# Designed miniproteins, single chains, continued (5): the designs that were tried, part 81

Each design is a single chain, and the fold is of that chain. pLDDT is the mean over its residues in the fold that is shown.

## One batch from the design tools (miniprotein)

Design m18988
Fold by ESMFold2-Fast:
Formats: sequence, C-alpha cells, structure tokens
Structure m18988 (fold): chain A 95 residues (1-95)
Amino acid sequence: MEEVLELINEGAALLAQGKTLYLEGKRLIATGTEEARAEGRRLLAEAAEKFERAVELFEEAARKARELGLENAVKAAEKGAAEARALAAEARALL
C-alpha cells in the first residue's frame, strides 16, 4: 500500500522537477543566443530524463496498484505516466 503511494509521489516529484527544467529550457532557447541555446538544450535533455524516469515509476505504481485492486491509484498512476510520456516526447522533439 505505502509502496504504491511512494512510487506515485516520487514520480510526481520528478514530473514537477522536469516541468521546471522544461519551462526554463524553452525560455532560454527562445532568447536565440548561442550560449542560452546550449544551456536550454542541456536543461531540456535533463527534463526529458526526469520525465522518462517518472514514466517508469508511474508504470510500476500502476502495475502494483492493479495487483492490489487499488482502482483510484491505478488511474492516478496511468494519468501521471501519460503526462510524463507526452512531456518527454516534447522535450526530446526540441533537441
């Protein structure tokens, strides 16, 4: 029980961290200088890695929640995985 919630919370934390890096990376790339663009790409790559890790944690949480019959936890984990996967794809597309 606690393990599923811990996985969801860890995934959510990585998703939040990734969103911060993604937003900063996009802003830096938009400034158009070579230095800002290089830093922006570094942040987007780091964001993509955090989103990809969040997907793994949410997918593990969903599997464990499904085995335990925790329908609300399955839905929360699947929603988190879908959002993280979409953001990972967007971050990778900007690289």
Scores: mean pLDDT 90

Design m18989
Fold by ESMFold2-Fast:
Structure m18989 (fold): chain A 66 residues (1-66)
Amino acid sequence: MSAAEWRAIAERAIEKAKEAEKAGNYELAAEYYRAAAYAYRRAGDPEKAKEAEEKAEEARKKAAAA
């Protein structure tokens, strides 16, 4: 799988994470942000991977806070 393919997967995961956040499903949002971070790392984009990891942690905390 190419870097461009991994980047496309990451971007799609970010879109799904944002949709989950809007729906109030922070657990699902955290999972999608985590998937995006993995995909960005595979694409060779450490800055976007870090941003996605930070958003996953924020969503996880919101899910735990209920």
Scores: mean pLDDT 85

Design m18990
Fold by ESMFold2-Fast:
Structure m18990 (fold): chain A 70 residues (1-70)
Amino acid sequence: SETEKKIVELIRKATEAFSKGDYEKALEYAKEALEIAQKDPSVSPEGIEFLKRTYESYKKALEEKKAAEA
């Protein structure tokens, strides 16, 4: 679906941002993907779970980066 394509693109962008050390941007894209997925009943429960875990992991990485830079 178009929704799944958009989610995949956002996760690709999130992963790219994360690999570049841009954790704030990675978290932003992951959050957008999760919000879109939660509004579309065509997205599987497993897909939503994956996106929640990705969001939480990126949030933790950002918090750890900020602590290390303080």
Scores: mean pLDDT 83

Design m18991
Fold by ESMFold2-Fast:
Structure m18991 (fold): chain A 75 residues (1-75)
Amino acid sequence: HVKEGEELEKKGDLEGAAEEYEKAGEEYEKKGELLKAAEAYEKAGELYAKAGDYEKALEAEIKAGLLLIKHAVSQ
């Protein structure tokens, strides 16, 4: 999904790219890779915002922030 997101981003499909990064975040989250999941959601939020989808951007940003907090408190 990260690679697919990068290809869509190169083509200017910002919303499609954001969706692929969101899927990458979900996969990393399921594997317990919280930091990578947060990075993927952060990238998705950035791309949704650039596409003008502020509601999805905010949702992705909240997910990223929550995962970063969870990672920081779990050792």
Scores: mean pLDDT 82

Design m18992
Fold by ESMFold2-Fast:
Structure m18992 (fold): chain A 57 residues (1-57)
Amino acid sequence: SKEELREKAERDLRKAEELIKQGQLVAARVGAHEALELAKKAGDEELARRAEQILSL
């Protein structure tokens, strides 16, 4: 469902944000990329925007 995709995208984004705080940029970008695809499938523009911000670092 779209709700399940959104929830997974949120979890993946939170993990990516934590990895950035730890200096793990490569791992954070992998997680953000996965979150972006899930957010797009869920139609959640806010989550997609947040994932794109991480990918633009």
Scores: mean pLDDT 86

Design m18993
Fold by ESMFold2-Fast:
Structure m18993 (fold): chain A 59 residues (1-59)
Amino acid sequence: PLEVSRESADGILLSTNRNSGAWLRELGKEELAEKAEAYTPEEAYKADKLMQEALLEAR
């Protein structure tokens, strides 16, 4: 069921946003954190890319 899979993905993005968003702000990545906070079905998937990019830059 695609609906279940998509709902799970949204939940993962929310969890990641909760952790990464606060962490990104501490690192000064406010722009990326703000994008990640803009949670919408389509935008959430794009925000995940920004979060991953910020995580790679911090490493």
Scores: mean pLDDT 56

Design m18994
Fold by ESMFold2-Fast:
Structure m18994 (fold): chain A 64 residues (1-64)
Amino acid sequence: SMREADREAQEEAVKAITEGQKAGDYLGTAERLREIAEEARKRGASQSLVDGIEQQADIYRQLA
């Protein structure tokens, strides 16, 4: 079963991306995703999930 920390991090990441797209703020979205990945790691999320969120952050930084 999915870790609770994984589920919480996914929900936060989706919200950050949705809000960032509405605002047209790719740099802010990238920074928020980095924060979400760091907090997920501290809460015991899987490394694969943390890596996935960090990869999304890098993509949004490149779009900025």
Scores: mean pLDDT 85

Design m18995
Fold by ESMFold2-Fast:
Structure m18995 (fold): chain A 57 residues (1-57)
Amino acid sequence: MKLSPEEAKKLIEALAENDGDYAAVAKKLGLSVSTVRDWVEKNNLTSLTAKQILSEL
């Protein structure tokens, strides 16, 4: 599933806040764990990388 830039930002923020816990991110955003995992893997994100991206904003 392709996320909008706004949805992607919310996912990155949630990933950083929850230290890469896909289940917590999925629950917060109303997505499936599989959707979160697939998107994170396609974009090669980690919780650390997400925190770095947010610090640039």
Scores: mean pLDDT 72

Design m18996
Fold by ESMFold2-Fast:
Structure m18996 (fold): chain A 95 residues (1-95)
Amino acid sequence: SPLEEALRRTLERLTARVEEADLSPEEKEKALALLAATRELVRAVAERAPQEEIDALAARAEAALATLSPEVQKRLAEIEEEVAAEVAAEMAAEL
């Protein structure tokens, strides 16, 4: 679906942006772990996995997010907003 493709592209670009971001190695590792957990969750939803598996993956992503400092959460949200806008514009141009 277009939504699943948008989420996939967003997570891929967001991961690359985080790897290049001026964050401490520890915060970068935590942010990348969150993105990896989110990618697994998106995959499970797309594949119509059992609800128990989706719930477990969502809990893992939530736990990963909770390890981030407020400053890193804010920076990640800013990058996420920028990347989501870029992906939306790109996909609109493809239609």
Scores: mean pLDDT 84

Design m18997
Fold by ESMFold2-Fast:
Structure m18997 (fold): chain A 80 residues (1-80)
Amino acid sequence: LTEREKKMLLIIYGQRDTGVTAGELAKALNISQSTASRHLRKLEERGLIERRKSKDGKTTIYFLTEKGIELAEKIIKEKE
């Protein structure tokens, strides 16, 4: 993982019950929404996150997979 992808994974871990939007992640990391979306796609390709649609079907919300949670917890432990 890049440093940015690692930060993204940890932010999503903090919001793991509700998920995150690309816009929320972009604001948290001070990057563009297009940049956030590209990195989210890479995390999804790695099986670390999954996409769901909001109730109205208009907003994409990203959640950690089981693998994503395990990796985020390993990253936290490595900072011991």
Scores: mean pLDDT 82

Design m18998
Fold by ESMFold2-Fast:
Structure m18998 (fold): chain A 80 residues (1-80)
Amino acid sequence: SGDERREEARRLVEEAAELFKQGKFDEAVELLKKANSLDPLVLVDYGYELLKPEELPQEKRDEIKEKLKKAGLNTTAGYF
């Protein structure tokens, strides 16, 4: 069902956040591409999970933002 696809997409975003913390950027981006294919709004709704300032220093957040932009994956959390 559509609800199952949305739940899977959200889990993939959570898994990608953990991969970004581990410096596994390419693997994280591939999961986010899959998540976006399951639910095109998942990164608008849950992309903030990727860029938590309490969990990641500014330099790592900036690197994540650049990787997302190059992959064509934009989040509303990336505007500051």
Scores: mean pLDDT 77

Design m18999
Fold by ESMFold2-Fast:
Structure m18999 (fold): chain A 71 residues (1-71)
Amino acid sequence: ETAPRVVRSPVDPETGTATVVASAPTAEAARAAAEAALRADPALDADAAEITVHPAPRGTHVAVGTAPARP
């Protein structure tokens, strides 16, 4: 079974937000992986996070999440 894969970017100095991209075999797993990655960083306001899930080729789903930096 393929575990979810997560890629995180550092906080963008222009926007003040960090982006994570998670891929998984289901939309629910992709969203959960992106949410967990954003919550794991204490510098980010995970409660203000926006997560969008997209279908990808071969039945994979990709979640793109953004969160602003905490003040």
Scores: mean pLDDT 77

Design m19000
Fold by ESMFold2-Fast:
Structure m19000 (fold): chain A 69 residues (1-69)
Amino acid sequence: SAEKQQLRQQLLQKIGEILRLIGEKLDLEEELKKETDPEKKKEIEEKIKEIDEEIEKLKKEIEELEKKL
């Protein structure tokens, strides 16, 4: 049905957003390993935390979409 196709498209978009955010997180974790400045480390850690929060929000949205499929 058209409804199922639309829900599937929304689900795939959110999965794509999570994958992009995971990529950003991995890059930041590599930066954190190489960083020696405590203030810059804190900034990177704060960015990682923001990404984790965005991923958790997207996961909840995916769970709600899956219930409708």
Scores: mean pLDDT 88

Design m19001
Fold by ESMFold2-Fast:
Parts: C-alpha cells; structure tokens; sequence
Structure m19001 (fold): chain A 76 residues (1-76)
C-alpha cells in the first residue's frame, strides 16, 4: 500500500513540475487515499502537495484547507 502510494505521489510530482496542476491534483488525491490508513506522515505530505497544486490553480481557500489538514496531522 505505501509503495503504491509513493508511485502515485511521484506521478503527481511529475505533473506538478510540468505545470499540469489539475492532473497533479488527481494523482495526489489517489496517493493520499492509499496513505491515509498506513502512513500518517506520508498522508500529510500528499495533502501538502494537494495544497500546493490548488494554490497553483488559484483555488486559495481549498489550498489553505489542505495545508491546515497536513499541519494538523504532522502535529498529532
């Protein structure tokens, strides 16, 4: 599960680096879903990148939500 989540995460990073932010969101959402049950730290990293991708899309309210969720998990 963690290995699968990492693969999806790096796929999302590839799209993010290409400026394909809507595609990056889809891959990070899938990575986050797989990581949620098994690796809270990695789940938080995926949420943080979702925040970055939404920020790049100009969806600042959604970006802030994901940053807040990621921060809460890291501090738990």
Amino acid sequence: KVEEARKLYFKGLDYLKQGKYEEAVKWFERAAELAKDVDPKFYAHALYLLGIAYEKLGEWEKAQKYFDEANAIIKA
Scores: mean pLDDT 82

Design m19002
Fold by ESMFold2-Fast:
Structure m19002 (fold): chain A 83 residues (1-83)
Amino acid sequence: AAVRRVRLEPIEADLKDGDEVLIEVNADGTVKLYDPETGELIAEGKADAPVEGVGYAIVKDNKLRGRVASGDRVALLEGEVKK
């Protein structure tokens, strides 16, 4: 199966380089970022093409890169973080 690539709309969040977040994309296209240690909601955003899935993302150079999965479906996510 082809791996889908999805871009995120810019997300406003107080995140720094090296931060790891739990990322969730919902059927409505809503993106949610959580602290993987506490489960606290950090920020909300939107995907340019809604896919469902949960996974992890890392921040580098104010960019968020991650992977989400729902069953056998996998998507690679890329977006910008604004402070």
Scores: mean pLDDT 80

Design m19003
Fold by ESMFold2-Fast:
Structure m19003 (fold): chain A 85 residues (1-85)
Amino acid sequence: SAEAVDVGTRGAKEIAEVSEDPERALKEMARMIGHLLAGADDPAQRAAHEAEVQRIIDELRKRDPEVGEVAQRAFDEMRAAIDAA
């Protein structure tokens, strides 16, 4: 979904602005976007892909709670965009 990609791109910019390690944060955001798009393309695997995204967010939150919260909001917004498409 183009809308989900747009939301993910905005989330990636926001996470880079708050992260002490923007390169790592951007790579993790790209992985999250990839999983969400794969889940949208294969609904039978959607729950598994979303679980992997949540795992990535939980690890980010352990290192930097602010980065984790930004990633969680981006995930929630991307899910909403996929559901609306």
Scores: mean pLDDT 78

Design m19004
Fold by ESMFold2-Fast:
Structure m19004 (fold): chain A 72 residues (1-72)
Amino acid sequence: SAAEAEAERLVAEGRRLAALGRLDEAIAKYQEAIRLDPRYAEAWRNLGDVLAAQGRLEEAAAYYARAEELEA
């Protein structure tokens, strides 16, 4: 669907922003991707990675758990 294609584009943009150290902007892109496609496990996993990079380890763990549930 158009929403799924947009979610994939947003995750790619989020990864680019995260690589540049623009972590808050990466979070916003991943959150929008999850809104458009809440079953897109890569978006949940990538959001977990950025939260972990910010030291938000408990929040990161929750997002990783959700990504694993979606891939099961």
Scores: mean pLDDT 90

Design m19005
Fold by ESMFold2-Fast:
Structure m19005 (fold): chain A 72 residues (1-72)
Amino acid sequence: SNLEKAKEYLEMIKRLFKHDEVKNGEIMLTLARETEKLVEESGKVDPEAAKKLQKEIRRTMEEAEKAKQLGE
């Protein structure tokens, strides 16, 4: 399902971020945006599960954008 796929992508993004992959920030942001699209589609059918996953994605994107912005 789209939600399961989105969870897999989110886990990969978190792992990349945890390993201090600042230069991979663009890849992480791209994956996060694609994941958000999948969640938006699923939200029409399963809004509760979609909301939980969307919160995690948004938080992860915020952290990635902050890292990119601060990047030396």
Scores: mean pLDDT 69

Design m19007
Fold by ESMFold2-Fast:
Structure m19007 (fold): chain A 101 residues (1-101)
Amino acid sequence: SVVEKAREEARKILNELKKLLDEGKVTPEQLDAFRDRLVEIFRKAIEEGATPQELRRLLGEVVDELLKLIDESKATPEQKRLVYEAVRRLAREGRRLIDEA
């Protein structure tokens, strides 16, 4: 299904982010790029006919996984704050995109 494909693509991005967090190499520029890639997954899923209900559920799953990755990481408090802000922006932009679909 469209939403299953989107979930799998999102999981790949989350795995990349986890690796960078574990290496202590996350930058604001990389976080912006990860956010843009995740938003693009939602945009494509909308274009391919995923329902708003399915996309809101997926967005919640992605946000929950990101928060878990932050909590489990040994990143500095400063890096964690940057990622928390990126997650908040993703949630706002993703929700807006889905609601406007």
Scores: mean pLDDT 84

Design m19008
Fold by ESMFold2-Fast:
Structure m19008 (fold): chain A 57 residues (1-57)
Amino acid sequence: EEEERQARLEGARIYRQNAEDAKKLADSLSKYDPELAKIARETGERLEQKAEELLAA
């Protein structure tokens, strides 16, 4: 009910924040370590997808 809704909103917020951080890390690393930057970008995309799934539920 309300707890379930709050848990989903909180989870989505956490996923979105981590996705944003991962993309920021990817941008920072792209100059120094392109391979790690690629992993960070992919991680950010997956986290955004997780947030969307959580909000759709």
Scores: mean pLDDT 81

Design m19009
Fold by ESMFold2-Fast:
Structure m19009 (fold): chain A 103 residues (1-103)
Amino acid sequence: SLALSYVGYALSAVKNGKPELALESAELAIKLDPNLEMLAFRIKGDAYYKQGKYEEAIEYYEKAIRLNPNNWQAWENLGRALEAQGKLEEAAEYFAKSAALRA
């Protein structure tokens, strides 16, 4: 689908150090298919994380978790962003949450 093609482009843009293009592509994917909202929010979080914008990354990971609390990857990514901010105790709690969802 065209929406999934924009998701693929967004993922490629994150990997290639083009976070602004990743954000634009993820936004367009949501507009074309709202069912991709959780995945697009995780990609936006990843783009902000790659920029060192950890507060913005946390906001988008939290939005992804609100749409699907069983998404262990979003909990793990949230923990990693908190760890990058030096919030080690909070990060450990969210890593434990991610691990519990995988068990």
Scores: mean pLDDT 86

Design m19010
Fold by ESMFold2-Fast:
Structure m19010 (fold): chain A 63 residues (1-63)
Amino acid sequence: SAELAARKKALAEAIGKLLAEEKGADSYSVEELDDTHFIVTLTKGDKVSKYLIDFEKQTITEL
């Protein structure tokens, strides 16, 4: 449903913000790959880190 999709996106954004705060990132972005997968990109100076959020497996994996 559109409501469920919106909630997953909001949760992915919240996870991205928490990861950025935890890692001391200067900025972050969240990109939707599909209904259950999101990419979080963290930037700190010249360092870029990426994380996969998988809502089906309930995992967050550093790429």
Scores: mean pLDDT 84

Design m19011
Fold by ESMFold2-Fast:
Structure m19011 (fold): chain A 81 residues (1-81)
Amino acid sequence: MEEAERLIKVAEKLLEEYPDDPLKQATAYFLLGEAYELQGKKEEAIEYLEKAIEYTETLEDEKLKKAGIKTLETALKHVRE
């Protein structure tokens, strides 16, 4: 799927260019989770979304952390259901 491949490419670029930025890392893993869900790879999607939550929990900005966790929990629920 065109969209899934685009998300993977963007995520890989974020992981490579911003290895020390927790927000960019969380964003990249979220994009991978969405991409793998689009490909029907449910187990991989869940794994990447859980990794995105781990990076999001390391954020110092409480507002970004709260918003990020809510988004990721919603995505996980959607993949699981």
Scores: mean pLDDT 83

Design m19012
Fold by ESMFold2-Fast:
Structure m19012 (fold): chain A 95 residues (1-95)
Amino acid sequence: SLEEKAKNYIKKAEEALKRGDKETAAQFYLNAGKYYDKLGDFEKAIEYYQKAIELAPDSPVAAIAYGNLAEVYEKLGKTDEAEKYREKFTALKNA
């Protein structure tokens, strides 16, 4: 199931964090967020996208997470938040 895939990526992220591997953990949290997004669990999708950004703020992982956050906030009708995250996505993509 999509939820089981998300939970497996969360476990992998936690294991990466125990090794001090923030970049790998960020990638796994991004993947967990994507599966919650596909499931329609936007609250958890936002949570795990934000964790990915926090662990790797100036990375390609963060750029993808910002783009996905913008799309999720659009689906929720939160236009101001969607615009904020689109700007962050564009800034990282052009760096």
Scores: mean pLDDT 90

Design m19013
Fold by ESMFold2-Fast:
Structure m19013 (fold): chain A 73 residues (1-73)
Amino acid sequence: APAVGADAEIYLDGKLVAKGVVVGAAGPDRAFVKVTESVPGSPVKVGDLVLARVVEATATSLKGELVSYSSSA
């Protein structure tokens, strides 16, 4: 699992939709990411909590695929 505090890039259908910080592990291949930057037009917004499937991870970075997210009002 990626380290808490690692920088994360979140992809949907092969396109970057958000960047954030890993805030927790959700099993061996899943991580919770707090969105700090959103791509214009993305359904994911700054402040959202997303669940990402780990595609590539190091101690300091995560490349993940969007699984689910919680939208703020």
Scores: mean pLDDT 78

Design m19014
Fold by ESMFold2-Fast:
Structure m19014 (fold): chain A 61 residues (1-61)
Amino acid sequence: MESKEKELKELEEKAKQAKELLDGALEYEKENGTPDDGVLALRKAAEKELEELEKKAEELK
């Protein structure tokens, strides 16, 4: 029983990493007052990745 359960776990780990990246970007904004274009791009990419990962996880359920 490795295929779907392992894939779900990997998707959850990736989602957690993307969420931590988002949290890090928000902390960076607090320190600098406003986000840099690079930080904004990273935040948007992480949000999009989280949405795609959640959709894949739902399909695997």
Scores: mean pLDDT 74

Design m19015
Fold by ESMFold2-Fast:
Structure m19015 (fold): chain A 73 residues (1-73)
Amino acid sequence: NATLTKIIALEIDAIGYFLEGKPEEAVRSYEEAADLAKKSGDTELAKNIYERGARLAEQAGLTDVAEELKKKA
């Protein structure tokens, strides 16, 4: 499944960015992965990824982004 492959790649990118100390890029990659999951009809996967991104955003002090991701979850 090409869509699932893209979602997995974006989640890997998010982890990579976080390890590099790039939390904004990491959170953006999680949001892109979750948006893609939601568009594909997998609302459960989308919610889980949005929640992961929101938690990372909160830990990084990105409060506005965290709030937006929580609304999408």
Scores: mean pLDDT 86

Design m19016
Fold by ESMFold2-Fast:
Structure m19016 (fold): chain A 84 residues (1-84)
Amino acid sequence: MAEELVEKAPAHLVTAADLLAISGRVRDAYELLKEGLIKAGFSPEEAERAAREYVAQRVLEAAKNGIVTPEGLAFARELAPELA
């Protein structure tokens, strides 16, 4: 699961990505987490997949609580259609 790889990332990076995602800055969250995972030693392919799945899951969870923008939700669905 994408969360398994994200668990290995620095905690501050994951927290920053979570805050960006739930605030509607979904693309920024994805890019931050992807770059951070690459810097942590993951392959670009692993980092891209993990960042996409993790960020999309967070935005979808936030949307269920009514705290994400429609634009952010739409981008999350594009990022990981299988989770929307």
Scores: mean pLDDT 73

Design m19017
Fold by ESMFold2-Fast:
Structure m19017 (fold): chain A 55 residues (1-55)
Amino acid sequence: TLSPGQILDILNAMSPEQQAELVRRLAEVVEEARARGWSSDELGARIQAVIAELA
């Protein structure tokens, strides 16, 4: 799992275009979580995975 510091480093390194892609991906993850009935822990883990993929 990513630490909060690692997440901030990734976000700070992103261009505005990469940040827009991250927002788009996070919206998809939230829709999938609602469709599948994910727990908060599962949603959090998937959000961290998406952030790591875009780093």
Scores: mean pLDDT 76

Design m19018
Fold by ESMFold2-Fast:
Structure m19018 (fold): chain A 82 residues (1-82)
Amino acid sequence: SKAEEYLKKAEEYVEKAEKLLKEGKYEEAAEKAAEAVRYAMEALRVGPKEDIPRAIGLALRGIGIATEAGLKTGDWSLGKKA
């Protein structure tokens, strides 16, 4: 389903963002985290109610990564990308 495709993309971008965060690439981590949130929101738009918890969980993980990147750089605008 399209929702499953979007959830897989969100998960992929969360994993990329977490790796970049670990490497100290905070700006790139925030960008990938924003993509994860975007795909999670698309999954919410097109998917069944049963997918809501997974989509919300992925969006919150993306927001968390972007927030951490913003705190590490002092650039709070990174949090606004997610």
Scores: mean pLDDT 83

Design m19019
Fold by ESMFold2-Fast:
Structure m19019 (fold): chain A 60 residues (1-60)
Amino acid sequence: SRAERQVAALEALLPRLSPEDQALGHYLLGQAYRELGREDEAAAAFARAREVEPGMRLSP
């Protein structure tokens, strides 16, 4: 499905992203997993996003 391809693309991109973008990437993964009905993976991805950059209060 499109969501599965999106998950693969995001996983490939994540190591190449800044910490702020990695947090967003994990959040987007959580959304994609939710669309696929993979609730456990979605919850884990959302938790990972918060762990990577919980406040995201860095200078632009």
Scores: mean pLDDT 73

Design m19020
Fold by ESMFold2-Fast:
Structure m19020 (fold): chain A 70 residues (1-70)
Amino acid sequence: SELLKELIDLSVELVAKAAELTSLRNEKRKAEEEGDEEKAEELEKEIERLDKEIERLSEKINELAKQIQA
């Protein structure tokens, strides 16, 4: 099933993006600890963007899962 394959591929992408998000949060924490407020703000914007991408990807996964169940 093409839908099942797409669901698996998107799930792998979600895991990869979640790992990137964790890395960015760790970088932001380090920037905050070093007093680099500008870098911390820039990283926060990147985190917000990635969070939105993860949310959209999760919505696509949920929609495909519903189609497979139908």
Scores: mean pLDDT 86

Design m19021
Fold by ESMFold2-Fast:
Structure m19021 (fold): chain A 56 residues (1-56)
Amino acid sequence: MEAVALEDVHATGPGFLSLRRGERVTVLRYLDSDFALVQTAAGETGVVGRSHLEEV
């Protein structure tokens, strides 16, 4: 499943990803109601807050 970042996101710690507004990512799985595990176009994998993503 593909999603786009609604705004710039800064990694808050280990295992989290930084994203730029408008960056497209692949959602690998939803971890809970707040977080998703995603992969960037560069192949980097990490956790991002679901509130910062819009599914496309």
Scores: mean pLDDT 81

Design m19022
Fold by ESMFold2-Fast:
Structure m19022 (fold): chain A 58 residues (1-58)
Amino acid sequence: SEELKFLEEQIAEANKELEEELGIKLPDLKAPTKEEVRKAFEEGYEEAKKIAEEIKAK
């Protein structure tokens, strides 16, 4: 569906940003399945955002 394709693109962009921030090359993390990628990304991204905001506040 359109929303799933859009989400996959956003995940790909976020992975690229993570590679730049971490300074490492990640394996091909495009997506094995849309559901797995969506759930993992939502959980991981939310946590990463909270951590980033905490670091910014300090």
Scores: mean pLDDT 65

Design m19023
Fold by ESMFold2-Fast:
Structure m19023 (fold): chain A 67 residues (1-67)
Amino acid sequence: LLSPNEQAALLYAALGELFAKKGLYEEAAELYEKAAELLEGEDPERAAELRAKAEEYRKKAEEKKLE
């Protein structure tokens, strides 16, 4: 049904969501970024959404480190 890249991206995004729920924002950002990279050629709109989530969690991780 899904391409290998789309399936892999869904797995990375799911892991990113799990890590974000555990408060592991740096790891979550990296996982969402990886998912976005995999979708960039096939679904650029979805890739942009995932990249936005990665940026949001990266910012949360930076805020935590600056405390």
Scores: mean pLDDT 81

Design m19024
Fold by ESMFold2-Fast:
Structure m19024 (fold): chain A 110 residues (1-110)
Amino acid sequence: MEIILMEENEKLAEEAEKRLAEDPNDAEAWLKLGAYYAAKGDYEKAKEYFEKALEIAGKDDPRVLTALGQLYADQGDLEKAKEYYEKALEIDPDYELAREGLRKVLEAMK
């Protein structure tokens, strides 16, 4: 099952790269590439691609802010993770992934 999810992530990265070749202003494609590199543990590339997605989508995209929160949480920077999740929820209070991420970070800070 995990192997299938890894193959799906590689296909999503390939599709994202193809989308960016056609439209370099595709914020969703940058977000998907960032998520792929984060899953591989390449946090430097993940951060770079998430920052590109945020620049294109505008500074207040709750999906990109949530992805940055998740990246910082994975690195153990719980305070930064909290900041990004809270910022995402200021924009979209119903954004489920940000609510779940914030809950996990707050639990880890206890």
Scores: mean pLDDT 79

Design m19025
Fold by ESMFold2-Fast:
Structure m19025 (fold): chain A 65 residues (1-65)
Amino acid sequence: MDEKQRALANAIAAARAGNAAAGASGAHEMKDVGWLPEEAGREAVRAAQAGDAAGAAEILEKALS
């Protein structure tokens, strides 16, 4: 869990910096650990695929709160 939390935080930071692929990766990891509902994870991946890295980061941050 601790290592995954660190990895997710890094993915969110990278997505905020404009790396949409890191946002999508973070969404998949959050789904694997059960912290993100399946639909919210899909929405984050869709945002990242559309090039909306900031939107993907916001979805992931909301799920960690």
Scores: mean pLDDT 73

